# Designed miniproteins, single chains, part 82

Each design is a single chain, and the fold is of that chain. pLDDT is the mean over its residues in the fold that is shown.

## One batch from the design tools (miniprotein)

Design m2852
Fold by ESMFold2-Fast:
Structure m2852 (fold): chain A 86 residues (1-86)
Amino acid sequence: MSEDVQEVLAKIEEAERLTREGERAFEEGDYQKAIELYQKARDIYQELLDTGLRNRVFPPEMVDYLTKKIEEAEKNIEEAKEKLKK
C-alpha cells in the first residue's frame, strides 16, 4: 500500500507541528517564516488528500478534515502575506 495508517498519522502530526511553528513565527512577526511553514503544512495535507482520493482509502470524514486543514493553511498564508505587504 502507498500509505498505511501509521504513515498517514505521522504526516498529519508533522503538518500540525509545522502549523504550530508557523503560528509562533507569525506571533513573533516573522511573517516570511510563517508563510514558509504554513505552505509546508498545506503541501503535506494536499499530498495526503490526493493520495487518499486516488487510492479510495479515506472515509468522507477524513477528506473533509484534510480539505478544511488546507483551507485553514491557505487563509493563514494570505494573512501573513498581508502583514508582509504593510
Scores: mean pLDDT 81

Design m2853
Fold by ESMFold2-Fast:
Structure m2853 (fold): chain A 91 residues (1-91)
Amino acid sequence: SAAEAARKAGEEMAREAREGGPEGGLEGAERATREGEKTGDKKAAIGAGVAGGLARIGAGVGIVAGDEKLGRELAARGGEGGAEAAEAIAE
Protein backbone atom coordinates (compact mmCIF):
# COMPACT_ATOMS: atom_id res chain seq x y z
CA SER A 1 0.00 0.00 0.00
CA ALA A 2 1.00 3.63 -0.35
CA ALA A 3 1.02 4.06 3.44
CA GLU A 4 3.22 0.98 3.90
CA ALA A 5 5.64 2.13 1.18
CA ALA A 6 5.91 5.59 2.76
CA ARG A 7 6.52 4.12 6.23
CA LYS A 8 9.21 1.79 4.92
CA ALA A 9 10.85 4.68 3.07
CA GLY A 10 10.87 6.75 6.27
CA GLU A 11 12.39 3.86 8.24
CA GLU A 12 15.10 3.34 5.61
CA MET A 13 15.91 7.05 5.64
CA ALA A 14 16.09 7.11 9.45
CA ARG A 15 18.46 4.13 9.36
CA GLU A 16 20.79 5.77 6.82
CA ALA A 17 20.74 9.06 8.73
CA ARG A 18 21.78 7.19 11.88
CA GLU A 19 24.66 5.48 10.04
CA GLY A 20 25.93 8.31 7.83
CA GLY A 21 24.99 11.47 9.70
CA PRO A 22 23.77 14.37 7.55
CA GLU A 23 25.07 12.84 4.29
CA GLY A 24 23.43 9.50 5.11
CA GLY A 25 20.15 11.28 5.80
CA LEU A 26 20.26 12.99 2.40
CA GLU A 27 21.05 9.73 0.58
CA GLY A 28 18.26 7.97 2.48
CA ALA A 29 15.83 10.72 1.49
CA GLU A 30 16.83 10.33 -2.18
CA ARG A 31 16.33 6.56 -2.02
CA ALA A 32 12.95 7.00 -0.32
CA THR A 33 11.83 9.37 -3.09
CA ARG A 34 12.99 6.97 -5.83
CA GLU A 35 11.23 4.00 -4.18
CA GLY A 36 8.01 6.02 -3.99
CA GLU A 37 8.31 6.78 -7.71
CA LYS A 38 8.93 3.09 -8.52
CA THR A 39 5.66 2.01 -6.88
CA GLY A 40 3.77 4.01 -9.54
CA ASP A 41 1.69 5.46 -6.73
CA LYS A 42 1.60 9.26 -6.56
CA LYS A 43 0.59 9.29 -2.88
CA ALA A 44 3.50 6.98 -1.97
CA ALA A 45 5.89 9.25 -3.88
CA ILE A 46 4.52 12.34 -2.11
CA GLY A 47 4.81 10.59 1.26
CA ALA A 48 8.42 9.63 0.59
CA GLY A 49 9.15 13.23 -0.44
CA VAL A 50 7.68 14.62 2.79
CA ALA A 51 9.68 12.15 4.91
CA GLY A 52 12.82 13.04 2.95
CA GLY A 53 12.25 16.77 3.37
CA LEU A 54 11.88 16.48 7.14
CA ALA A 55 15.03 14.34 7.38
CA ARG A 56 16.98 16.95 5.39
CA ILE A 57 15.84 19.68 7.76
CA GLY A 58 16.99 17.63 10.76
CA ALA A 59 20.37 16.95 9.16
CA GLY A 60 20.75 20.65 8.33
CA VAL A 61 20.10 21.68 11.93
CA GLY A 62 22.88 19.32 13.04
CA ILE A 63 25.31 20.91 10.59
CA VAL A 64 24.46 24.45 11.75
CA ALA A 65 24.77 23.43 15.41
CA GLY A 66 28.08 21.66 14.70
CA ASP A 67 26.66 18.52 16.33
CA GLU A 68 26.68 15.46 14.07
CA LYS A 69 24.97 13.33 16.72
CA LEU A 70 22.11 15.84 17.01
CA GLY A 71 21.86 15.99 13.22
CA ARG A 72 21.51 12.20 13.01
CA GLU A 73 18.88 12.09 15.76
CA LEU A 74 16.83 14.92 14.24
CA ALA A 75 17.06 13.40 10.75
CA ALA A 76 15.83 10.06 12.14
CA ARG A 77 12.93 11.76 13.94
CA GLY A 78 12.07 13.74 10.82
CA GLY A 79 11.96 10.57 8.74
CA GLU A 80 9.72 8.85 11.30
CA GLY A 81 7.40 11.86 11.56
CA GLY A 82 7.25 12.14 7.78
CA ALA A 83 6.32 8.46 7.52
CA GLU A 84 3.41 9.01 9.94
CA ALA A 85 2.22 12.06 7.98
CA ALA A 86 2.54 10.14 4.68
CA GLU A 87 0.45 7.29 6.13
CA ALA A 88 -2.32 9.75 7.04
CA ILE A 89 -2.25 11.26 3.52
CA ALA A 90 -2.18 7.83 1.79
CA GLU A 91 -5.34 6.72 3.60
Scores: mean pLDDT 60

Design m2854
Fold by ESMFold2-Fast:
Parts: sequence; C-alpha cells; structure tokens
Structure m2854 (fold): chain A 95 residues (1-95)
Amino acid sequence: SEAVKLLEEIIDAAENEDVERLKELEKKLGELAAQGDEVYATLGALTQGLLNTDEERNREVLLNNIKYLLAELKKDQKELEEIRKKHAEMAKEAA
C-alpha cells in the first residue's frame, strides 16, 4: 500500500510538472531504499528518470510504464483486501 501511494504521488507530480515534489519523493525513496527494500530503489530510479528526461515524448513513455506498474500493484492489493474482508466475515459468523 505504501508503494502504491508513492507511485500515485510520483505520477501526480510528473503530470503536473512539479519538479520540487519529484525531488522530495526521490529523497524519501532513497531513505526507504536505505532500509533494504529494493522496491523503493526501483521507484527512486524511475523518479530520477522522470527528473532527467527533458523530451516530452520520452517522459510520456516513462509515465505510461509507471502507470502500468501502478495498475498491477493495485490489482494485487485489491486481491489481498478481498481475502482480508472474507476472513473478517468468516470470523464474525463463527462468533
């Protein structure tokens, strides 16, 4: 869920050309990556790519790839949430 939220913030900042927000996100992702989670290192590299890409077409390609990754992560999170809700309902019926 944290990775999903960070990806949404990266996409929002990139679509609004908010360079300062992208720099803030890159810094936070670097701090999280230092804790050993390779996912945040990947998100940091993507954010760096957006910051270093001046050509609009190349920037749009990167954004589309990031949006695809977000859609996949959201699908996984939705499946986990549905399992969690089902377990809660079963526990309620057993009580």
Scores: mean pLDDT 76

Design m2855
Fold by ESMFold2-Fast:
Structure m2855 (fold): chain A 94 residues (1-94)
Amino acid sequence: SALERLRAALARLTALATQSTGPLQAAAVIGAIGFQEVAELLEAGDLEGARRALERLLSTFDAMIAQHADDAALVALLREARAEAEEVLREVEE
């Protein structure tokens, strides 16, 4: 389910935030906060709110990827988080 996918991504990002520093930690924290917001909206049955939160999160990831294009590890994390958010958005809109 979309919620199971979000919870798995949130757990991974939370773990990474505790194991990293600097921009990588900041990206992991931003992703975790975003996925937590989406999970709470889905649990409340607010599909429109969840869609808007996912769209904002995707835009945030795209901006961070562009800003940090020279940081391979950070870009890889952001692309993975973006792919998870995009998949959840598809499941919400079906």
Scores: mean pLDDT 85

Design m2856
Fold by ESMFold2-Fast:
Structure m2856 (fold): chain A 61 residues (1-61)
Amino acid sequence: MIEEVYGLRFVKARFEEPTYDNVSLKPLKEGYEDIITGFRVHEEDLEKIKEGEVSPAVRLP
């Protein structure tokens, strides 16, 4: 699990291979999908980020 990919900053996010079990992630996690090319943050971590952006504020460009 990676909290930083390609020099990007994420709020305790973790990057994994793309997951398509849900729905097209683009309308769900717009910013993060644009950053990751083959990796996606954990659904749980991303939801927590959007809801509260807890811990050190690390954001995407």
Scores: mean pLDDT 40

Design m2857
Fold by ESMFold2-Fast:
Formats: structure tokens, C-alpha cells, sequence
Structure m2857 (fold): chain A 70 residues (1-70)
């Protein structure tokens, strides 16, 4: 099974929304919901500070997933 750290690295390395979604789904299945929410929020902060051109599309997806997990 991929580790939590490996999944976080894969999220940061994802260049497309589709790649991000696949890794995010693996993360949600692998870690408790509270940890998944924390990691997804940290990922959004990392993407915002790195000036990612696809940030808005990733943000909408992440916010939907956080709402589903809460």
C-alpha cells in the first residue's frame, strides 16, 4: 500500500486535474477522513503559493471532497 507521505508527494507532483483526482481518491481510501481533510487543505495552500495556473479547478474539486468527508 502507498504510504501517506508517498501519496502527499504524488499529489504535489500531479500536473493535471485527472492525475490529481486519482491520487486524491487513493489518499481518501488510505487515511482517516480527518487526515485526508488536513492533507487536502495543506495541498491547496501549497498550490496557491506556487502560483499554479490550474489552481481554481483543483480548488473546486478539493472543496467538494472536503465537504463530502465532513
Amino acid sequence: MPSKEELRERLLAAETLEEFKKVAEELIKTVPDSEAITLLNQYLLDKAYNDDPYYEEIREYVLEKIEELE
Scores: mean pLDDT 72

Design m2858
Fold by ESMFold2-Fast:
Structure m2858 (fold): chain A 71 residues (1-71)
Amino acid sequence: MVEELVKLFKENPVEGMEKLGELVASGELNINDLKEILAKLKGVPVSSLKVKTMSEAWDEFGEILAERKAK
């Protein structure tokens, strides 16, 4: 799941964001899953992330979405 979401977000950031939101709302993803996906998208270890809350994770995904849409 995490690898599939990373791939989706890289290929289509809008669909990736929508799918992340759906899976969080359904309870299939938690904050640790979001941190792992975010770490893979940034190419850094999870321990290097400054994200501590769900809202901070969403802010980081929003920034990545904006950056990739401006490609």
Scores: mean pLDDT 77

Design m2859
Fold by ESMFold2-Fast:
Structure m2859 (fold): chain A 105 residues (1-105)
Amino acid sequence: SAAAAEAARAAARPAAQEALELALTDPERAKELLLEALKAALRTLYETDPNATEEDLAAAEAQLPRVREELRGMSPLTLRAVAKALLEEEVEPEELEEAEKEAEK
């Protein structure tokens, strides 16, 4: 639902904002912050959506190790693009191109 998505974005905002600021200067810390943002969004989405089950949350949380591994392979520009997407900020053309190139691997 739109309300659940908005609540999830609000929960992710503090960690996503810090990740955006650190993506180019401290990409390893930015990766950990993006994982924290995603965990916060996931928990808030589950709590806000009355149709979400405990099994749905468990299945989604089981994907977190894979998400961590995907973040590990991302460039600083791709990390910045992901953080901007979570914040609904404009992604620069160079950042989008880098993310598309990495998605092909």
Scores: mean pLDDT 75

Design m2860
Fold by ESMFold2-Fast:
Structure m2860 (fold): chain A 71 residues (1-71)
Amino acid sequence: EEKVREMAEAGKSIAEIAKELGIPASEAGRLAGELLLAEGTEQARLAKEIGEKLREIGDGIDEYLKTGKKP
């Protein structure tokens, strides 16, 4: 869905995209997620880098909570 990609790139939230298109927020989120996973886009590349960093932060928090020590 082209409009979902355009609105996501413009920084609109899933709720705003759902409202504009008249679809459920769950459907808008699914479509936005599919577009972020599309190969060859700068947005997909940035999403992978951000995802890796967020995973590292999450793993560090999980380790800290489990062991009581800083990562």
Scores: mean pLDDT 62

Design m2861
Fold by ESMFold2-Fast:
Structure m2861 (fold): chain A 68 residues (1-68)
Amino acid sequence: EKLSLEELVELSKTVKNAGELAEVLEEKYGLEKSEILEKAGLSADADLSDGAKLQQIRDAVNELLAER
């Protein structure tokens, strides 16, 4: 049930910013959008063109999933 970086990269192509990606992950994994963004250290309007931001979101989601 852990999010892979390759899956996240594909999902990032369908969204405009970190907030939209967090909404997709909220729907898919049952996590809170705000918790994903806070743990990743990103604002909802953050651009995802930087691969480091995608890694931050991946790590945040996987940490939240590991706590469950």
Scores: mean pLDDT 80

Design m2862
Fold by ESMFold2-Fast:
Structure m2862 (fold): chain A 97 residues (1-97)
Amino acid sequence: MEVTQRHQARIAAGMTPEQQARAAALRARLDALAARLAALRAQTKPEQTEVRKLLLEAEIHLGVAEIALALGLLDSAEEQLRKAEEAIARAEKLLAE
């Protein structure tokens, strides 16, 4: 087991059932947003500069959310996932035009 995985397991073991449920919900939301980002990236053309910028912003926020979630910083993880979702939604809207 990697050092990071050991730290994550210890953090999870110290959580209340409510915190564990929230962490699981945030992980599911992160996975769903990562899948949406991958789908958008696959259909985005090089000339769609504004879409590409939004996808990069979403990727950065998802990365920060994953780190925050690994550290048990659930409020920070939720805020970063919200920012990623906003960037993804804007990219989807631009691609629909």
Scores: mean pLDDT 82

Design m2863
Fold by ESMFold2-Fast:
Structure m2863 (fold): chain A 74 residues (1-74)
Amino acid sequence: SMEDEILALLMRIAAARTPAERAAAVAELVGLLQRHGVPEDVIARVRAVADELADAPGEELARALAQVFGEWLR
């Protein structure tokens, strides 16, 4: 399911040790959301959160993104 694929990508973001690994996982997440027709405002929020937390640990970014999806999937 899309939710299972999102969870897998969030786990990859949490495990990312470099900015490049994190950026790659975020790009895959955005691509997944676009393929599944997720609203542009949700995708924009994902991009904004990733930008705001660019220097934060991957675990913190993954947690913040999980909150965004939790609010959207309610």
Scores: mean pLDDT 85

Design m2864
Fold by ESMFold2-Fast:
Structure m2864 (fold): chain A 94 residues (1-94)
Amino acid sequence: SAREKLEKAIEYLEESVREIKKSPKATPEDILEAEVLLGLALISYSIGLLTGDFEFAAEQLVKLGERLKELAEKVGDEKGAEYAEKSVRLAREA
């Protein structure tokens, strides 16, 4: 279902943020950006749960996941980028 795909997409974004936070090249500002992007994704998913508007939630998770992937690539975190890409793919399928 759309809900199950978005829940798994959030789990992949959480993994991406964990990987970015472990990166020795990540600045405090990069870590803050990663955490803010995850927070916005959680809010968007929560709106989907409360309203049933999973299309809106999916669109937001795609945009936020793409930004998190770019951030992971910037700090040289291949695992973080891979998790963000997996999240984006699931959100697009939702």
Scores: mean pLDDT 89

Design m2865
Fold by ESMFold2-Fast:
Structure m2865 (fold): chain A 80 residues (1-80)
Amino acid sequence: METITIRNPVSGKDITVPKDWTGEEILALQMLQANPDAEVSFEELTEFFGSREEAERFVEKAIEEGLVERVEGDKLRWKK
């Protein structure tokens, strides 16, 4: 699958993801990467994406890529 590498303007670090990732999914990843100690709830992700289905898809894709991890209370954090 074709990939793209995008620089996070806040953290200065690059993220490489499959080209089928949406701009909103990439923005959510960049926010998590810039705040690696922050825990984001699934409800906050649902509000961000405007859809529970899109939030669920993002969570599964981000875990599959090894970029985020689940923490206590069904929250997500950047994996480092």
Scores: mean pLDDT 79

Design m2866
Fold by ESMFold2-Fast:
Structure m2866 (fold): chain A 57 residues (1-57)
Amino acid sequence: MEHFARAAEAGAAGDGRAAAELAAKGGGNSQMTIGAVVAGQSGLSPEEAARAAARAS
């Protein structure tokens, strides 16, 4: 699940490509991965995005 947290943090930082790459590495739980990335891309802070990813996993 750490890949999902990193993906959300990258998305929150505005690096959608890095977020997508990290989410793809996480693999296995595509729905959770998508949720984490979307939360990060919503403009949340890196901390908030990481919390959202952890909650989704």
Scores: mean pLDDT 59

Design m2867
Fold by ESMFold2-Fast:
Structure m2867 (fold): chain A 74 residues (1-74)
Amino acid sequence: MKLSEEEQIEQFIKMMEELAKDLLERRKASPEQVIARIEAMKAWYLKQNPHLSEEAKKKLEERVEELKKKVAEE
């Protein structure tokens, strides 16, 4: 493993941001559907990384909440 926990979280968030944009703009998905997808992806990431530090988990939660708020505003 060559990436830090913070770098892995940032890469994951970038992936979710691109997915959310595509779903909202090209697929015309509702904000509720996109938020549900984001939450499912977060749950998957936590299952793949069960030993994340508490600081990393908090950062992930904060970044996911920020993304969900951006989706809800559109």
Scores: mean pLDDT 79

Design m2868
Fold by ESMFold2-Fast:
Formats: structure tokens, C-alpha cells, sequence
Structure m2868 (fold): chain A 54 residues (1-54)
């Protein structure tokens, strides 16, 4: 499997949950744009068939 891609998505989702689902704080913590964080979360939800966002 594409371990790096799944690792990046998983890290992003975990950081998002740890920051109370705040895109701006998650983006700052990971050094990413808010758009990149949002995209990774949506891709993770689609790939894993789960919903992270409440």
C-alpha cells in the first residue's frame, strides 16, 4: 500500500481531532494550508469509509 500517503492522511486526521476539529489550528500545527488539511481529511473519510467530522 502507499504507506506515506496513508501516514500523512492519518497524521492529519489525528491532529484535526486533537485540535477540536479546528482547521486553522490543525493547519498551523502541521505546516499546511487549511485547504490541504480539509482535502486530506475528506480523502481519509472516503478511503476508510468513516466520518471524522461531526
Amino acid sequence: MAAEREEQQGRTVKAFIENNQDLAKTAEALGLSQAAVSRRIREFEREKGVQVRS
Scores: mean pLDDT 74

Design m2869
Fold by ESMFold2-Fast:
Structure m2869 (fold): chain A 90 residues (1-90)
Amino acid sequence: MKVIEKEIEVDEASDDAVESAENAAKGLAYEGKLAGVPTKVVLTINTKSAKTSEEMIKKIAEAAFEAGKKYGVEVEVTVKTADGKEYKFE
């Protein structure tokens, strides 16, 4: 299986954090779809603020996962915060 990995940083205190994560996941999943072979896409999202709520982390991870999944590729999303919280969606 082909694996395509991408790591991004988002400012989760920004109103565009969820949209940025969704767009990154969509782009990665589209690239995976174009590969023409069974492909897994792995997106790691690093947040900049230690003040991120668990609800916001979950929203970012789930939005990215659903956006990537739309292309029919296997998707893994991990959100890592500066305060050591981690949310993984597979």
Scores: mean pLDDT 75

Design m2870
Fold by ESMFold2-Fast:
Structure m2870 (fold): chain A 68 residues (1-68)
Amino acid sequence: MELNEEELEKQLKEAKEYISSHLNPEEIEEAIKEIERALAKAPDAPESPQVRALVAALEELLAHLKEL
């Protein structure tokens, strides 16, 4: 089951709000590592609108985490 673009955007917003509330620095660093690992695999992923939306959402989330 793959998320549609609308659901992905909603989940990204919820993730940002959750992170901004109560993650400690250790949890933020672990999240950054996991997202960077996922993004490193992106060039090998099939070309699709959903994959592109997911990559964009992960890049935005990564930027948000690094700002914290």
Scores: mean pLDDT 72

Design m2871
Fold by ESMFold2-Fast:
Structure m2871 (fold): chain A 55 residues (1-55)
Amino acid sequence: SPLEEQREQALRELQRQTREKREELEADPSLTPDQQVVQLTQWTRELAAQLQAQL
């Protein structure tokens, strides 16, 4: 299904960008591990909402 293919592409893109963001946050010496988790969670929700809005 074209809709299933669009969702699968969106999920792959979400996974890729989430990994990149996690690595960015882990490289930031100003952030504690707890702050890294909070910021990653917030960013992931925002990205998921943006990708869903494009479908």
Scores: mean pLDDT 80

Design m2872
Fold by ESMFold2-Fast:
Structure m2872 (fold): chain A 96 residues (1-96)
Amino acid sequence: DPRAEEEKRRRLLELGRRLRELSFEVQDLLVDLAEKHPEHRELFVKLSQELDQQGNEIVKEMKENPEKREEILEKAIELLEEYLEKVKKLEEELFK
């Protein structure tokens, strides 16, 4: 069904856009925290590297399972939202 395929493609583009925006927000926060807390820079650099590795795994999984791409992207967004909350909590703990 060409109409269903087009709708799915638009949904995937929207999910990809949101994933990119969240990824940039988390990356920017980690960079900012590394600059504000140089004594903990190694931790924030490691977290940034872990995010990059997870991103690569998500891309690979989408290529291997194109029929599950929407589900994979939605799961990735949830993981990034949890990660953002975790990083914000670390910031609160470091400001003590």
Scores: mean pLDDT 81

Design m2873
Fold by ESMFold2-Fast:
Structure m2873 (fold): chain A 85 residues (1-85)
Amino acid sequence: MAKLTIEAEFEDEEKAKEVAEYLKIVLEDLKEKGIIESFEIKLEGKKLTIEAIFKNKEIAEEIGKNIADELKKRGAKNIEVKVEE
C-alpha cells in the first residue's frame, strides 16, 4: 500500500473550504470505485491537507498529480505532493 499526502494553501479560508468540499466528493468516488482504501481531509484556516491510502504506488503518484493539477486550477499555491510506501 502507498500513502499519498497533498498539502495546499489558498488565498483565503472560504476558497479552502469550497475546495475541501469538492475534494471530499472526488475522493469518496475513488473509494467507491476501489481505487483508494481510505482518505482524510484536514482544513486548517486556508491550508488543506489530504491523505489517501492506495493499493499501488504508481496509481497514488498518478492520482496525486491529477489532484495537484486540479488544486492549482482552483487557486492553490505552495502545493506539496508526497507518496510513501
Scores: mean pLDDT 84

Design m2874
Fold by ESMFold2-Fast:
Structure m2874 (fold): chain A 55 residues (1-55)
Amino acid sequence: MDEEFLKKLEEALEKAKDDFDIGVVEVGAATLISTSEDPEVIKRAQEILDKAREK
C-alpha cells in the first residue's frame, strides 16, 4: 500500500508546476515518514521530501 502511495508522490513531484503542487507532495511524504513503521518506506518518503525541497 505505501509503495503505491510513494509512486504517486514521485509522479506528482515530477508533474509539479508551482509551490502549491510541491507543498502537496511535501505533506504527503511527511505523513508517510510520521505514520509508516517500515524503514524502507520512510527512507523513500524522505528522498521524495528532499527532492521536493530542492525545487
Scores: mean pLDDT 77

Design m2875
Fold by ESMFold2-Fast:
Structure m2875 (fold): chain A 55 residues (1-55)
Amino acid sequence: SARESAAARAGLAAAEKAEGLRGKSSVTGSHLYDAGLPSLTGEEAIRRARELAEA
């Protein structure tokens, strides 16, 4: 859905920003959790957010 795509895009942007400023990586993505995805660390979270954004 459009709402889910928008949330996934926001999550992806946040994850990419966190990757650029990585001293304390904290990419958890409550949207990813709400989508029924497991708790993920930065790289895996970015990958899942990208999949959701492209869907």
Scores: mean pLDDT 56

Design m2876
Fold by ESMFold2-Fast:
Formats: structure tokens, C-alpha cells, sequence
Structure m2876 (fold): chain A 87 residues (1-87)
């Protein structure tokens, strides 16, 4: 089904009742968030982390996944705030 984002694939999995598949794709989305943070693409990282967090909360997915998404979102937001102070 090639080319959908990990968040889109996770949403589709939740609609099908496949929680394990949804968790798998959201974990992949968090790996992409970590990559975007390493590349200093903080705004895109924050947007993706927010999407993961929202979907994980809506799907009542494991707290560990919610906590990881929240931590990465906060990290991205902190880096955005630091960049704004330098401008």
C-alpha cells in the first residue's frame, strides 16, 4: 500500500482494529521524529510528534508510546524556542 506515511498507516490499522500494527507504525513515526531532530528539522519533528501523540491518545494506545511521543514533542518545541531566541 506503498507510500502512505507511518501515521496514515497507523490510523488505517486502528480503523481495522489492529492495535499491534498501529503501535508498530507509530513507533516507526517516532524513529522518523528522532531522525528529523538529528537533522535540525525541529518544526517538522514537532508536527510529526504531535500527530503521533494525538493518534496514540485517541486510540488509547500504551502509555509508554504516549510518553515517548510527548517527550519528543517537548524536545522539538524546546529546540524551536531556542532558535527563536537567537533571531
Amino acid sequence: DGGDSPVDLAQQALQQGDRDKAIFYLKRALELVEFLLSEKRYRLAAQLAQQVLDLAKQGNLPQELIDRAQALLEQAQQKIAEELKRQ
Scores: mean pLDDT 85

Design m2877
Fold by ESMFold2-Fast:
Structure m2877 (fold): chain A 69 residues (1-69)
Amino acid sequence: MTKYTLTKVATFPRVLSDEEIAETKERLKKELEEEAKKRGMTVTWIGSTVLNDPARNRSHVVVVAEAEE
């Protein structure tokens, strides 16, 4: 089967709380699963990370999925 990598990033002009991080990860995960479904793909793996830059008051939430046709 052909494997694809799908990535979604949300950037915030603030540092996120643990609750906001969890909610954002779940939202991006659902968005990636819907995108994969629209492309006729099945998500086989999903991972996430958070990059905080408190000096610049920024946060990046990154979700990566592997999907197969």
Scores: mean pLDDT 82

Design m2878
Fold by ESMFold2-Fast:
Structure m2878 (fold): chain A 73 residues (1-73)
Amino acid sequence: TQERIQALSAEYKALVAKALASKDPAEVAAALDQAGKIVVEAILLKDPSAQQIADEAQRLIEEEKERLVAELK
């Protein structure tokens, strides 16, 4: 479990770095979608009962994605 969380953390950091470096709205959206899935998985791995927190994190990531994509247009 700890090794899985470390792997998820590394993947999340790579996706965020890719999104920050990209000027393509489609690449930014795809990277943030994948980052959101990783955050949800990490939350549920730490606490399987934290579904409400995972749902809130997903909503916040969707709002951030929409804002960043709009700024790149």
Scores: mean pLDDT 76

Design m2879
Fold by ESMFold2-Fast:
Order: structure tokens, then C-alpha cells, then sequence
Structure m2879 (fold): chain A 84 residues (1-84)
């Protein structure tokens, strides 16, 4: 796919997840091209004690099997953490 096609698909995914920020579409495009970016983010959350080891393992597995669902769960988790 062209970069424009990837950005369009990721904007659509972000809109379905309730995210309207165009910068998030670029982050999702980078994460789709480099899955290790989201894995590194999850590892950082775990290292900081912001998520449990079980939540880390669940999100890591979900990222491998259903990245769209993993993104929705990560968004909900980060909104919860920011509300604390």
C-alpha cells in the first residue's frame, strides 16, 4: 500500500476508536510499520509500574493477534491512568 493509503486506513481506525487527532493517525501508521514501537511503549508502562505484569502480557498478546483491539484497550487504559 502507498503511505497515503496507510494514513487513510489508520485515520479510519482512529475514528472508530473515537480518536480525531491527525497526529495519532501518524503514530498508528508508525506503530503498524514498526510493531516494536507499541511493544516498547507497553514495556515502559510496565517498568514504571503503571500496568501489572498480567495486563502487560495480555496487551502484548493482543497486539500480535488483533492490533486494532489492542489499540482500543491501550487507549482506554491510558485514559484511566491520566484520570488518576
Amino acid sequence: STFADQVAALRAAAARAGITDPEVALFLAAAEAHPSLLEAHLATLRALGLISPSTYRQLLELLRTDPERAFEQLKALEEELLAR
Scores: mean pLDDT 65

Design m2880
Fold by ESMFold2-Fast:
Structure m2880 (fold): chain A 63 residues (1-63)
Amino acid sequence: VKISSEQANRIGVALYVREGVPPEKAAEIAKYLAEGEIEKAIEIAREAGPEAERLLREEIEKL
């Protein structure tokens, strides 16, 4: 799956605003999504909490 930088940044902002993921972690997740490192992005989201992982998985499914 190819995720654009704009899509990745939008997901990162959603993680920060909706789930309270720290900005540094949200930016790291967005970077890995844009690079196609989806599993790494999911692992970082999981560290932030189960709701962050859920939001990330749902947003990826919509793409």
Scores: mean pLDDT 82

Design m2881
Fold by ESMFold2-Fast:
Structure m2881 (fold): chain A 61 residues (1-61)
Amino acid sequence: DLEALRAEIAALRAQLSPEAQAAFEKIAAALREELADFPEIVQLQIELGIAEALLLQERNA
């Protein structure tokens, strides 16, 4: 469900620091460009993984 994935990513992004949010936006923009030919669900799954990794790093610091 693409809508559920977008909502989950948005919820994780809301929990990130401004620094981590800026890092996410740079990485996500680069990935959207590189993965433009991939299905949207694959792109969103990778974005979700990055948001989760950044949040885990912030929580463990």
Scores: mean pLDDT 82

Design m2882
Fold by ESMFold2-Fast:
Structure m2882 (fold): chain A 90 residues (1-90)
Amino acid sequence: SSMDAQKRRLLLRYIGTEISLVGLMFEMELAVQKGDHQHFQRTIQEIQELLQEMQRLADQMNDPQIQQSTQQIKQRVQQQIQQAQRQVQE
């Protein structure tokens, strides 16, 4: 059905954002290791934009399990960003 096709497209986009997020988190860690403050700040901005897109997709799917997973991902990522920010400031 049209609704099933729409849900499948949203799910594929959501999975794509999860994969991209893993890449950006790794890029953030590399920027910390290299001491590249400008690259680090740009990567954080990209991560935040990606989390907003992930939340938008989750809202459109209106699935409780996806919503719960999205909140857990957001909390984990925000904690990792805070830890990385502490390392850059030292």
Scores: mean pLDDT 88

Design m2883
Fold by ESMFold2-Fast:
Structure m2883 (fold): chain A 70 residues (1-70)
Amino acid sequence: DLLRQTLLDAGFTFGPVHPDFDAALEAGVRAVLEKSLPLDEEAFNRVLEKIREWAEKQSAAGKDAARALA
């Protein structure tokens, strides 16, 4: 939730609408983290990887959740 809100506050939009979703996600993460939190390379890479996995799970889980609720 906190991670999701941080990305949304930065103006990042989730979904397959972007022609290069991974690049948009990385750019958004870099912009938010560099402005809000000073991170070293290792911490940045870990956060980026988790955000990518989380974003992919959100896309998949969104479909699964919609099916389960329907």
Scores: mean pLDDT 54

Design m2884
Fold by ESMFold2-Fast:
Structure m2884 (fold): chain A 97 residues (1-97)
Amino acid sequence: SLAEQITEALKNKDFLTAAMLLGSAAKLTLEQVQELANTLEAYWNGELSEEEAIERLSKLLGEEAARHVVEGVKAVKEGDYEKAVEHFEKALEALRG
């Protein structure tokens, strides 16, 4: 699934691939995909708080999808890949509806 591919990309710290997969579902431009990748990396590295990451991602994905993306990234950082996949599935559902 796309959620499993996003989880694997983040596990490998491949923020650009994760952003491309999410951006494809969200119909983002290349510039927006780069902004998404930068935001994911900044949150991963602790440069953005959870709330700052949600605010920035909400501008690209909408609030519901953004919250699930942040929770998914957090789950990957904690090694809870099952929880990460569940959150990315919910993010992808929010992007489609």
Scores: mean pLDDT 90

Design m2885
Fold by ESMFold2-Fast:
Structure m2885 (fold): chain A 91 residues (1-91)
Amino acid sequence: SMKEELAEKLTEYLKKLYEEAKKDPEKGEEIIKELREGLEKARELAAEAAAAGDEAAKATYEAHALILEAALVALETGDFEKARELVRKAV
């Protein structure tokens, strides 16, 4: 399915990003910081959408948060199976 293909492609991208971060730790730390800031913002926007009763916006921001969490798990731990699980929940 298109969803499974997207999940596989995103997971492979995260593996490449992890290897690049391993080669350049300073750049890796910068990316992790940006991902953490993005995750906090996505969670904030999901909560605001929930409070407004906007279920579609809530679902979209929750999906964004899952993808950002998957990227953080991949980059910080190298746990690509956990990252894949989070990506599958998002798509």
Scores: mean pLDDT 86

Design m2886
Fold by ESMFold2-Fast:
Structure m2886 (fold): chain A 79 residues (1-79)
Amino acid sequence: SQLIDLLNQAITHARQGRVEDAIAQLMRVLSMLENQSLINKVIGAILRVMGLLYEGRRDEAAQELIDSSQELLSQIQSQ
C-alpha cells in the first residue's frame, strides 16, 4: 500500500532526525486521504509538530511524528 509505505518512510525519517522529510511524507499521506476524521488527525499532528519546531523542540517534534504516523498505520491496518 502506498499509504503504508509513506507512513513507514515518515517514521524512518523522523527516527533519523530528518523532521522536514518526515513532514513531507505526511503531507503526501494527507493528499491521498478521503476520510475527514483521518484528514483532521494528520492536520492536527502537522500543526503540533510545527509548534514544537517553532519552540526549538526538535526531538519532541520527531517523537510526535513517529507517534502520529504509528497511530495512522494502526488505524489503516485495522489494528
Scores: mean pLDDT 86

Design m2887
Fold by ESMFold2-Fast:
Structure m2887 (fold): chain A 74 residues (1-74)
Amino acid sequence: SAADVDEGYAVLEAEMDKMSEETRQEFGEQFITMAEGEGVDKSIIDDLKTAIENKDLEKLKEAVRKFMKELEKK
């Protein structure tokens, strides 16, 4: 459910705060690969790529949240 996704995302977001910059880049690259494999909207993939390129944790969190919500709609 949406509530389960939001709860799981809150745990993931807390873990992202503990990650090194290198780990965040690897993590974001994995999400890009998953998003491309799932046929997720290009805007979400572009947001993930931009967040990784700019090393922007808050934008990475937002892009991952959008990706997870799109998976829930399936």
Scores: mean pLDDT 77

